# Ledger of designs, part 77: designed miniproteins, single chains, continued (2)

Each design is a single chain, and the fold is of that chain. pLDDT is the mean over its residues in the fold that is shown.

## One batch from the design tools (miniprotein)

Design m6839
Fold by ESMFold2-Fast:
Order: C-alpha cells, then sequence, then structure tokens
Structure m6839 (fold): chain A 95 residues (1-95)
C-alpha cells in the first residue's frame, strides 16, 4: 500500500499557497487589486489544507513515537498559522 505521508501532503499544499502568495503580490504591485484578492483567497484555501495535513502528521508521528517528525510538523503548523493570519490581514486591507 503506497500512501503519501500526511506531512508531504502538508508541504505540497504549503508550496501551492506560496505560489499564490507570489502571484497576489505581483498583481498588487501592478494595481490589479481584484486579481490580488482572488490569489490571496486561493493562498488562504491551500494554506488551510496544509494546516489540516500537518495536524494529521503530528497525530501520526505521536502514535508512532516519532518525536523528530512530530516536532518538524509542529513547526510547519505554527509557521503556516502565522502566515495564514498575515494573508487574512492582507485580504482585509484590499476590501
Amino acid sequence: MTKIPEAKKGLFYESLATLYIMKANIAKKMGDLEEAKEYYKKAIEYLKKAIKYYDKAIKEAEKKGDQKSKKTSEQNLKSSKETLKILEEELEKLE
């Protein structure tokens, strides 16, 4: 059974969120505020998915007694939540 680890799914969605953050920042600099809003919304969506998978990864690592993987996923979860707050604030400023 080939299952993609939850931590790798988290990283995948975090990478997608980063791509949309970059697109949003470019659109904002170009004055395309509506396009920037849509890209920030997509970034928020993918970042929420990343957070969900990092939470699952923490629970899986805890069940396996894998303290190193648990700590890594906890750091990724914390960073993702901090980035989410920043994106929500940026989106609110564009309302």
Scores: mean pLDDT 87

Design m6840
Fold by ESMFold2-Fast:
Structure m6840 (fold): chain A 68 residues (1-68)
Amino acid sequence: EDDEVIAKLEAFLDTLPPDVLAEARQLRSRASSPETYWVAGQLAEVAGDTVTAAAFYRSALEALRRKR
């Protein structure tokens, strides 16, 4: 469920350097819904863009937490 997804996103973000996490926080201001964020994150991850993936995953994580 969503809780499992949240745990996975947190684990992924924890593997990234602080510099990438800072970029992720900046990019999150551009997105608008949790589903959009996490789909965009997956696409960026497949493309090998870990900075963009981290940004969207962080936004998705925060939005999913607020959903409940």
Scores: mean pLDDT 62

Design m6841
Fold by ESMFold2-Fast:
Structure m6841 (fold): chain A 55 residues (1-55)
Amino acid sequence: MREALAESLGLLARHYAKKKGLTDEQADEIAERVRKLVLEGKVPEALKILQELFK
């Protein structure tokens, strides 16, 4: 379950990073960071990154 949430939020972060004009490499780095934060139980930090990408 936590792994599924990490993967989902990571993919969402990647999609929004690409939409903002970031490169595939930069988007992958952000996605991996979000995924790791969720796996570590730092969901609020992961959501903050997503919120910044939505702006």
Scores: mean pLDDT 81

Design m6842
Fold by ESMFold2-Fast:
Structure m6842 (fold): chain A 55 residues (1-55)
Amino acid sequence: RERVLEAARALGLSEEQAEGIVEGVEKGASPEGIAEATGVPVSTVSEILRRAGLA
């Protein structure tokens, strides 16, 4: 959660995109599902999850 937000900010994502990724993770969405919901590339979502210790 906090780690996801920090990783997203470090990669230059907006606060809205960072919050969208957090919400997707909390709902148990796949990286593909989070990418579709936020408009962030799947590779970027996967990198954020890896940096946050969730992948």
Scores: mean pLDDT 78

Design m6844
Fold by ESMFold2-Fast:
Structure m6844 (fold): chain A 55 residues (1-55)
Amino acid sequence: DKKRIEEIAKILLESGVAENRTEALMLAEEILKNPSIAQQLLDHGLITEEQKEKL
């Protein structure tokens, strides 16, 4: 659980989707609750296909 949220948060920070750790952790938790958010990020070109598969 917590490890997965931290792994997703790292991807969000590396991709520039999240500007800080707090935002990245909150968004990571949202993605775990609603996986369609990861697809939206991909569709808008904010993350790569490889990053989306890890989300």
Scores: mean pLDDT 80

Design m6845
Fold by ESMFold2-Fast:
Structure m6845 (fold): chain A 62 residues (1-62)
Amino acid sequence: MELVKKAKEALEKKDYETAKELLEKALEKNGKVSSEEYLLLAKAYKELGKLKEAEEWNNKAL
């Protein structure tokens, strides 16, 4: 299963909780992550109303 691709699909369907879970699993398994993965996670947290956590993930993408 491509966790990042599944997370993008969940975001398109506005299933932000599933997208968050899939992205967190991708970070745990890969050890190396792209700025894109952090930005997607920030988006999921923002849409869930977790603005502080969203900002923290966005800052990691820089």
Scores: mean pLDDT 77

Design m6846
Fold by ESMFold2-Fast:
Structure m6846 (fold): chain A 83 residues (1-83)
Amino acid sequence: SEERRRLARVAAELFEKAIEALKNGDYKTALTYGMAAAIVASLVDEEVRKLAIEAIQALDNGDYEKAISLFEEAAKRARELLA
């Protein structure tokens, strides 16, 4: 389960980068990190994957506040997998 923990850490870091990009108004960079995080999350945890997909959908719809909230929840859950 060391590989799962490594992937969870990578997913969390990618979500955190997506959040930072969104807070800076860099929506294209946020989408790139969010999509990468969703792919990694799909290998780790179903709920993290679902949150990532919902965040990307919110981002695509221009709902940046909802996207940030969902990426924050996804990052938190991914970090919880490391504990």
Scores: mean pLDDT 88

Design m6847
Fold by ESMFold2-Fast:
Structure m6847 (fold): chain A 62 residues (1-62)
Amino acid sequence: MPSDLEAAKRGLENAKKAFEAGDYAAAITAASDAVRMARKAGDEELEKEAEEVLKKARQAAG
């Protein structure tokens, strides 16, 4: 099983890839998971980056 930190990094990577592909629904899901895992891991920088991707994906989705 990946650690919470590894899960957060993977989720953020998946969110960015989905966003670049125009799949905002997938980007929202992946970014939401990344925020949760980063918060659980205590990584404030990673949480902030995931929140920014989530915010942008939500704005793009409408």
Scores: mean pLDDT 83

Design m6848
Fold by ESMFold2-Fast:
Structure m6848 (fold): chain A 89 residues (1-89)
Amino acid sequence: MREEAERLIREAEEAAARGDYERAARLYAEAAVAYAEAGDMERAMEAARRAGEVLAEGGASPGKAAAVYAGAALAAVGAAISRELGLEP
């Protein structure tokens, strides 16, 4: 649901503002899946990118940040495919 994804983005921004970058990245990744489930792949991919970026902001290596972005992006694509095929996650 799109409203759920928007809530997760707000919670992620609040976590990042507190310096909780690991929690912020998790919430952005969850928002990516929620946007994909809502059919909004553009916002899903942006949330996945932000998950990686916020970890880099918190001092994670470029490789770890890229892996988190890739993982969130793949999870979002998987959610979109499951929606199209009527499969459970």
Scores: mean pLDDT 83

Design m6849
Fold by ESMFold2-Fast:
Order: sequence, then C-alpha cells, then structure tokens
Structure m6849 (fold): chain A 64 residues (1-64)
Amino acid sequence: MEEKLEEARRLIDEAAEAVKNGDFKKAHEYRLKIDEVASQLTPEQRERVRAEADKALDEAIKEK
C-alpha cells in the first residue's frame, strides 16, 4: 500500500481512539489531517479513505 494511504489509515485509527476516549476535539483535529492527506490521493482513493474514516468514527461512537 502507498505511504499516503497508510498515513491516512493511521490517522483514522488515532481519530477513532480519541472518540473512544471522549476527546472529540482531538478527533476533529485528526479528521482535518485525514482530509489533508486524502486531498493528495486520487478521487477514488480519497472517497475510500473518507468512507473508512466515517465508518471507524461511527463505530467508535456506537461502541462507547
């Protein structure tokens, strides 16, 4: 996998962990970083990254 995709996924994991810990401000900051990395990807990869981020954050909120 390309380094930018790996970076985006690590940021998604960190954002989800922040949500699980109740740190929504930190989660929002990670979300902005995910968008910055995604902007450097192809439209197809960007859509996939955004979908993965939305799913991970939604699951983190519902789990806690």
Scores: mean pLDDT 78

Design m6850
Fold by ESMFold2-Fast:
Structure m6850 (fold): chain A 81 residues (1-81)
Amino acid sequence: MSLEELLEAEREEALELAEEALERLKELAEDPNVTREEIHKALLEAIAAALLAGASGENEYALRLLEEADRLSEEALEKLE
């Protein structure tokens, strides 16, 4: 594998992890039986994935993921109040 191919693979993996974490938060925001622990865990996973994506050079994408994760986690938490 070339260095360029390796760097592309690492970036792709970071983006996939970020997208998975965000989808998890979306699912939890729509779940009427969600717990605070599940929301916090998914939020932490989304933050970690977004930071990894940012470290791979996707700073604007990472910021958008963090903003969306914050919005979705707030929406899910509001259902518990």
Scores: mean pLDDT 74

Design m6851
Fold by ESMFold2-Fast:
Structure m6851 (fold): chain A 62 residues (1-62)
Amino acid sequence: EKVREFFEKFEETLKKYENDSVENIKQAREKLLEEARKLGLPDSVIESLKAAVDLFIKEKES
């Protein structure tokens, strides 16, 4: 499904920014969420993506 492919790309993008600042990761998240909304993904998927990135950022901040 398109949502699975988008999620895979999302994960790959975050891995590229893992060694970067939290601010850069947040910027990448905003762009990916904008793309997801424009693609018409369900709110449930968008919320899941937000939760995943928030958890990732929290872990990195620790």
Scores: mean pLDDT 73

Design m6852
Fold by ESMFold2-Fast:
Parts: structure tokens; sequence; C-alpha cells
Structure m6852 (fold): chain A 72 residues (1-72)
């Protein structure tokens, strides 16, 4: 169901948020800059996509950003 799918997405967002928080301790300025880019992207996606499509697409972008930061 959409509810179970949304719950799973919320759990994935929570885990990514924890990873981003840990990265912010190591590289605060870099995380700040990347977070500002992500906020702008999220605002643009939210204007055109339905809630579920937005959540899935934004999750992919957050994951890519965190993986990029973890490789730095």
Amino acid sequence: SDEEELKKLAEEYRELGKRLYELSKEHPELVKEKNEELVKLGQELAKTLDKMTFAKKFLEEVKKLIEELEKA
C-alpha cells in the first residue's frame, strides 16, 4: 500500500539523516554547502511532482549526495 511504501521511505530518510549528521561533524562546511544545494533541488521537485514520486526521487538525490560526501 502507499502507506507502507511511505513508511519505508521515511525509515530510509531517517537513516540517511543520521549519516548526514555524522558527516557534518567531520566536514561541517562541505555538508552545509551540499545541504543548501539539496534544499533548492527539493523545492524545485516539490513544485512539479506528486508526494510519492517526489519522496522517491528526493531520496535518490539525498542518497547520492551522502555517498559522494562519504567518498571525500
Scores: mean pLDDT 76

Design m6853
Fold by ESMFold2-Fast:
Structure m6853 (fold): chain A 74 residues (1-74)
Amino acid sequence: MEEIEYLKKKIEELRELAARATDPAVQAHIQRAIDVLEKLLKRIEESTDPEEIKTLVEQADAIVRHVRRLVAAA
C-alpha cells in the first residue's frame, strides 16, 4: 500500500533528524512524534476502510509537517 510506504519513509526521515539533533528538547519532541506516527501506521496497516486510512494519513502528514517546522526553527 502506497500510504504505508510513504509513512514508513517519513518515520525514517524523522529518526535521522532526531539522531542529528543536538538539543535534547528537540530530540524528545521528534521521538514523541515518531511514537504517534508508529501507532498511526499500525492502524493504517490493520484498516480496510479507505476513508479511515485517508484520515489517518492526513493526521500523520500534519504531524510530520509540524515536526519539520519545529526542527527548521531550532
Scores: mean pLDDT 81

Design m6854
Fold by ESMFold2-Fast:
Structure m6854 (fold): chain A 65 residues (1-65)
Amino acid sequence: AMADEVFERVRRLAQEAIEAIKKGDLKKANELVREMWALLPQLPREHLPEVARLFDEIAKAIKEA
């Protein structure tokens, strides 16, 4: 389903953002987070709690950097 493809893309973007933060590339991390936000309107509500956890992981990575 198209919605499942969007969710997988959001998960991939989150992983790349965390990697960018760990490398100190905050510009790339910011662009990846913006792409995640742009995809949220296309995401089923059922996936929102999972996406919220991904944003929490990104926030923790920034705080620990």
Scores: mean pLDDT 81

Design m6855
Fold by ESMFold2-Fast:
Structure m6855 (fold): chain A 55 residues (1-55)
Amino acid sequence: SSADERLKELLREIVERAPKEVAKTTLESVIAWAKRQGNEELVEFAEKLLKELEE
């Protein structure tokens, strides 16, 4: 959906511009939310970004 695409764009910007701890907390929160919504695509996207932050 267009809302999911906008959220993905915002998550990319947060990872690029925010402090690492803020980006990590935001991604963890989005993963938890997306799991409750059954949005597997968004879970996979956010988990990939979180893994990149930890490397």
Scores: mean pLDDT 83

Design m6856
Fold by ESMFold2-Fast:
Structure m6856 (fold): chain A 84 residues (1-84)
Amino acid sequence: SNAEKEKLLKELLEAIRNRDFDKVIETLQKLGYDDEAERIRELVKELEEAKKANDPVRYMAAQIELIGLLYEIELKAKKELDKL
């Protein structure tokens, strides 16, 4: 339903604002944005692995990509809200 989709899109935007990556992934999956959900999961894992390896270059690269992807997801969510 449009009401359910609106609620999920607003929940997604709040999760992004709060940097709650687990909730971002969960909400993206509920919206059917499976590719975006998988990429966020991969980047979060990459950040944890880079931190464990004490590799600041790898960490910074993954962080930049994560921030960019979150921005693209935010724009997509706002565009979808405008269509409802």
Scores: mean pLDDT 90

Design m6857
Fold by ESMFold2-Fast:
Structure m6857 (fold): chain A 78 residues (1-78)
Amino acid sequence: SQALLKEGNRLFEEGMRAFEAGDYETAYRLFTKAAELYEQAGELQMASLAYRKAGDAAKQLGDFEKAEELYKRAEELE
């Protein structure tokens, strides 16, 4: 769906801004939501990238187990 892709792109961009501002909790939530929308749209490469960014945010929050899970999820979509 074009609508899912558009929403995913918006959330991904907001997630990047949150990450750059050091708001890793917000970045994590936005990137995971974007990844889910990209998967629903069939945009597996973008979903993989979004899960990887969510993992980076989780790592910054000190949640290494969650980061590893998200990186693994990203690899499974490649």
Scores: mean pLDDT 91

Design m6858
Fold by ESMFold2-Fast:
Structure m6858 (fold): chain A 62 residues (1-62)
Amino acid sequence: LEEVEKRLKELVEAAKKDPFISKEQAINAIKEIVERESKHMTPEQRAKLEELGEKYINELKK
């Protein structure tokens, strides 16, 4: 879970700094990461990952 959170955070930082990466592209990438990683997690870990994904998506939307 911590490794996935690290990747999400790095993606958000990259999207904010790189004008080539649109906020929409970053949001879609976060959703894909959450869906892929959650398939191998317990329901509790999945719920926490989904909350983290929403948090980072909201950070991009502001």
Scores: mean pLDDT 76

Design m6859
Fold by ESMFold2-Fast:
Parts: sequence; C-alpha cells; structure tokens
Structure m6859 (fold): chain A 92 residues (1-92)
Amino acid sequence: MKELEIDTSPEARKEAEELLEKSRERTLEAARELAEATQHPSSYVRIAAARGVARLAEHLPPEEARELLERVTLSPDPVARLIAATTLAALF
C-alpha cells in the first residue's frame, strides 16, 4: 500500500529486528533499552520495542517489570501504550 515507504525504510526495519533480537536476551538491561526505544520517532520501532518489553516482563522481577511497563504507557504511540496496558493487566 502507499504508506510502505514509511513502515519499511531499511533503517526502521533493521532497528526493529535488532530490538526483537535483544528481547531474546531476557535481561533487565535489554528490557530497559527496549523501554527507551518506545520513544523512537518511528512508529514501527516503537511498536516492536513495546512487544519486546511485554515478552521480557514475564522473565523480570515483578517490581522492575511493572516499572518498565508503566514507562511504556508514556510512549507517544497508542499501539505501544495498548501493549503495555494489556501486559500490565495480564501480569498484575
């Protein structure tokens, strides 16, 4: 469709792929970096980062998981905020 030029830039796709790979590390450091990426100017990257934080939340200490998910709810992206809110409701 006509918006593919926005969603599929090589830089945005590569950064989203790197964030998804980082979510496999299952560390607090990776989760913090993913939470930071939910502020990215690209909606594609923000959504990938929010999904990464949601996946890692199950593997983190409850207090750290909750704080990071609450930080994601402050993202400018409504889909990223929805992912964080849904994950908070499922885990807490």
Scores: mean pLDDT 73

Design m6860
Fold by ESMFold2-Fast:
Structure m6860 (fold): chain A 97 residues (1-97)
Amino acid sequence: PLSEEELEREIAAALITMAVEVGRKVVERLLRAGDVEGATRAAEETVKIVRKAAEKAGIAEAVEPHLEAMVEAARAGDLEGFREAAEALKATLEEWA
């Protein structure tokens, strides 16, 4: 049986993962369309949402390098670098949950 704290951690991880997956879809679509400015804006908004959730969960330090990498890749128009950063973030969240 899950404790209340374990259940809250599981829910938080799932919500953060969903925010990353939704943001990833938008950013990847914009990068594929050649809209680097739009992709950068979408990445920055995704990072803002994830950062706030990670701060509340006490994992901000673990996720911040991946959030920075996602924004840098979007600014560079680097779809593969963006995907790599998003997968690294997901792996970090799975390890924490």
Scores: mean pLDDT 84

Design m6861
Fold by ESMFold2-Fast:
Structure m6861 (fold): chain A 101 residues (1-101)
Amino acid sequence: AAAAPTVTQSPSSLTVPEGGEAKITVRVSGSAPVRELRWVRQAPDGSLETVASFSGVQPGDYTLTLRNLKPEDSGVYYAEAVAEDGTVAFGQGTTLTVVPP
């Protein structure tokens, strides 16, 4: 059977001072390349934003690095793997809190 991609995301939460750096790692598992791996942020106001997108991604480990963080970068970050058939696998989410000075 063709296995749907799975997405395992780490860490579950991260607190970083303003001007700092955050790294969120995702493991994409599956039997086939994914059409797209994207990172989506849900802001505290409920808005959704695509932070990064990568096409034609092989299964493996990937790290999103966020630099020069501002309090407005706070939110829940989700990795999403889009299979070639359009099926989407979601990571568990990472809650990022950026602490002002």
Scores: mean pLDDT 81

Design m6862
Fold by ESMFold2-Fast:
Structure m6862 (fold): chain A 64 residues (1-64)
Amino acid sequence: MRRIALVAAPTEKAALEAGERMRKETGADEVIALPGLSVEEGRAIRDRIRRETGAAVTGVYVPE
């Protein structure tokens, strides 16, 4: 089963940097960066991915 990490951040650069950190910390197979999205929007996408793929999805991070 695939393990996915989600990162929501105000900028693409911040999302990519946080995503790389999450990959190292969680050992996720895939990291999805969600620039310009709110925490609630990121959580909705996380829940959709879990529902559609059955993958283990890590929580959403929003660096300020």
Scores: mean pLDDT 68

Design m6863
Fold by ESMFold2-Fast:
Structure m6863 (fold): chain A 80 residues (1-80)
Amino acid sequence: TLERVRELVERAIELAREGKIQEAIRLLLEAARLVDLSLEELLQVIGLLLRMIGAELDGDVEEAVEAAEELGELLIRAAE
């Protein structure tokens, strides 16, 4: 599980850097499905996904990458 979550997160961050924010979100959602999230962690995931969606609408690749990295760290931690 941890290895697969890390793989999905690394690929999602790469896609976000390429401006493929919608594809990055899909991979992060796939990673989230593999982990058991507390309510607090789920609310953080929702907030970070909304930040990525906002970044896509604004064309802000830097913000999308930052949000993807934060979400990725949370998902990797939850998979440990």
Scores: mean pLDDT 87

Design m6864
Fold by ESMFold2-Fast:
Formats: C-alpha cells, sequence, structure tokens
Structure m6864 (fold): chain A 84 residues (1-84)
C-alpha cells in the first residue's frame, strides 16, 4: 500500500527523531556527571545544527534532561538497595 507523505507525517517523523536525539544525548551525558540543564543545552545546540524546528529542539532538550534525571533516580535507588 502506498501512503502519500504528508506534512503531518513528515512532522511526526522529525518529532520521533528529536525524541531519539534527546534520549541519546541524555544517556551519553548521564555517564559524564553533567547536570540535566547542561544536557538540555547540548541537545538544543545539536538539534539546531541539524535543522530541527524550535518545537522539536525543545522536545530534544526536554528528553535529554529527562534521561539524566531518570539516571540519577536509578543511581539513588541502587544506593538505597545496597543499604538493605
Amino acid sequence: SHMPETPELERLKREIDAIGLGMKIGLEGAAQGKTPEQFAEEARKKARELGYTDEQIETAANMAAAMVRAWERIKKLHEEYKKL
């Protein structure tokens, strides 16, 4: 089946890519000990360089920050587990 590529489909593809970019930057950054805010800025810069829209840039930044915060939460849970 042939589905014509629409602007909505193009936008959805780029949104998925922006989420993936943010997740990758956040995951790589969690190992480096930088803050969520620092990784959000790295994701913004990289998404701008790749020609993403302002909305997609913020999506990438938010995902990068969320990944770092999730990693810090996992680290805290592991430390609590070690004390049991």
Scores: mean pLDDT 77

Design m6865
Fold by ESMFold2-Fast:
Structure m6865 (fold): chain A 99 residues (1-99)
Amino acid sequence: SAGGEAAAEAAGEGGRRAARAAAEGGSGVGAAAAGVGGAGGYAAGLAGARRGDSVGAARAAAEALEGMARAAEAGGGEGGKKGREAGEEGARRALEAGA
């Protein structure tokens, strides 16, 4: 479904932005964690889209990005904080795309 695909894309973008934000703040651990989570969110979104469940796809993608936001924050410093904020925004966008 278009909504599920949009949610997957939003998750991928959110992960990329979180990784970039974490790296800019000097958190290599946060950047790596955000990148992996973004890929996971994308995959979850696509799986939901294949089932025709755009809302479920969006929720799965958002949960993956929220988990990555927490992982990025655990990396510490300004990079972890920026990664968390970008991941949380990605989750919000994924939910909106699937609605």
Scores: mean pLDDT 66

Design m6866
Fold by ESMFold2-Fast:
Structure m6866 (fold): chain A 104 residues (1-104)
Amino acid sequence: SLEEIIELVKEIYERMKERVLAEADRLGFTPEQKEKLLEAVDKFYEILLKDIKERNITTPEEFLEAAQRALEEASKLITDPRLREVFGRVFGEAIAELLERLEA
C-alpha cells in the first residue's frame, strides 16, 4: 500500500542519517562536509517522498526504482567525489538492510 511504502521511505531516511553521522565521525569529516552529506540525505527524502506520492508507488520494485532516481538527483548536490562515494555507500547499505527485512 501507499502507507506501507511511505513508512519504508521514512525508515531509509532515518537509516541514511544514522550512517552519515557514523561515517562522518569514522572518517574525520569536517562539520561542513557532514552538513553537505546531511543536506543530500534531506534532498533525497524530499525527492523520493514526492515521487512516491505523485506516481502512486505501491510496490517494492517501483520503490527501488524511485529510490535510485532520488539518489541520482540528490548526488548532484555533492561536488566532492569522496563525499559522493560515502553518500552512495550509505544509500546502498540502507537499501540492503531494508531488502533483507522485506525478504524475512
Scores: mean pLDDT 84

Design m6867
Fold by ESMFold2-Fast:
Structure m6867 (fold): chain A 63 residues (1-63)
Amino acid sequence: SELEKLKKLEKERKELARVIGESLRLIGDALQEGIESGDEELLKKKLEEASKESLKKLKEFEK
């Protein structure tokens, strides 16, 4: 039914928002740590690692 489809979409949206939020937190933590270090190379490395982890979480959600 239409209502069952809407409830499923709502649940999927909530779960997607959770995964996105977790990914943003990882990037935010990496950015803060990198900036506080004062090392541009370390900042780049931290952001790359956080981006890779975020992509992994999104890929796991898509399965």
Scores: mean pLDDT 79

Design m6868
Fold by ESMFold2-Fast:
Structure m6868 (fold): chain A 75 residues (1-75)
Amino acid sequence: SEEDKELLEKIEKLTEKAEEIAKTSKNKEEAIAELKKLLKEARKLTEQIEDPESAIKALGLEFRILALIVDLELE
């Protein structure tokens, strides 16, 4: 649907922002806090997706944000 497409595009943008923050941030604690906010927003959007294929793609994007958080936490 158009709504699912818009939701997926928003989640893609959140993931891009998360990757940029993880790549460029000089403050680890600040980066982790921002990434957690982006993950929460992505999760909220994913819950609204009706199409299973789009939902799976969205979940994959959430996983990418989560992986960035895990990598920073384990440093």
Scores: mean pLDDT 87

Design m6869
Fold by ESMFold2-Fast:
Structure m6869 (fold): chain A 57 residues (1-57)
Amino acid sequence: ELYRAVAPVPQTSPDELGLRVGDVVEVLEEVDENYWLVRSLKTGRVGRVPKSALERI
């Protein structure tokens, strides 16, 4: 399922994915209550992002 970043996401560790507002990601799995593992459609990179930074499209 596809989501769009509504807030910038800084990459603060190697397991996180940095995003710009408007970047589209595919949700792969839930990591915990606050984070999803996603794949960037722009770069193909995989990493953790906060659920609060994403909206469903």
Scores: mean pLDDT 82

Design m6870
Fold by ESMFold2-Fast:
Structure m6870 (fold): chain A 56 residues (1-56)
Amino acid sequence: MKEKLFQLAGEYQQELRELAEQLRAAGASDEEIERVLREQALKYEKELEEERKKLE
């Protein structure tokens, strides 16, 4: 059960890293990058919680 959640968390972490790099390449400010990453992280957190509930 936990293995699937760990895999998803790892994938989300990689996607956040790639998103940050894309934003930097596009000339986004540090403030913009932090804001976008924070919003995306909250979405991933909700998805992980939903997946956890499905495993119950």
Scores: mean pLDDT 78

Design m6871
Fold by ESMFold2-Fast:
Structure m6871 (fold): chain A 62 residues (1-62)
Amino acid sequence: SPREEALEAIRAGDLGRAAAIALGSPEARPLLPLVKGEALRRAGRPDEAEPYLEEARRLDPA
């Protein structure tokens, strides 16, 4: 599924691919905050990442 493909891309560190899948698929769209948060954290911007990571936890708390 697009959601599983996006999650696999995030796990593999391919955030560009994960973002493309999330933007192109309603099923994977709730993963966009997680992708943005991870990208910001990897860019050394953890304070900017936090709101996106909190939104990701809210949308998909598992």
Scores: mean pLDDT 80

Design m6872
Fold by ESMFold2-Fast:
Structure m6872 (fold): chain A 57 residues (1-57)
Amino acid sequence: MGERLEELGRLIKEGIEYHRQGDYRKAAEKYREAAELAPGLLGENLLERAKELEKKA
């Protein structure tokens, strides 16, 4: 149990790491994948972050 939550956490960590490296495109892709696993406001917030990163890519 919690497999989706583990994947969500991994995708968020990968997104943060790509953002730290300045790879905004890959960071946005990871946040979009995380948003698909996270319903509600968390998913909306992750998608919003992805869109902001795409504007900088």
Scores: mean pLDDT 80

Design m6873
Fold by ESMFold2-Fast:
Structure m6873 (fold): chain A 115 residues (1-115)
Amino acid sequence: EVEEALRRLAEYLDLEHEPYLVLIFSDTTLPTDEEWERLAAEAVKRADEVLKNMTEEQKEYLIKFVEALLKAVEHADDPDRARQYMKEAIEYAEKAGLAVKGADGNWAVALRVPE
């Protein structure tokens, strides 16, 4: 189920050849190149640790995270609705143990794409 959700996200974003999808969420201030690299590295490390031994509860939150992301993209033409779904996605990623918080309110999440 988690693997299926991740595969759908990767297909939607045309990322079939990438081992990791890294997502940065910025509400007020875009990260610097250095902060982006740091957040991406920390998110990948956390994903590698968490995804190997996820609890059933964490798997449920990961699925909800992916579903909220897909809804945000689906409603990209409605900024208020897209923003609401993005906030839900961040909350679910945090509950799944995948969200890394950076400086200035930036968040990062990495997902391993099944091959």
Scores: mean pLDDT 71

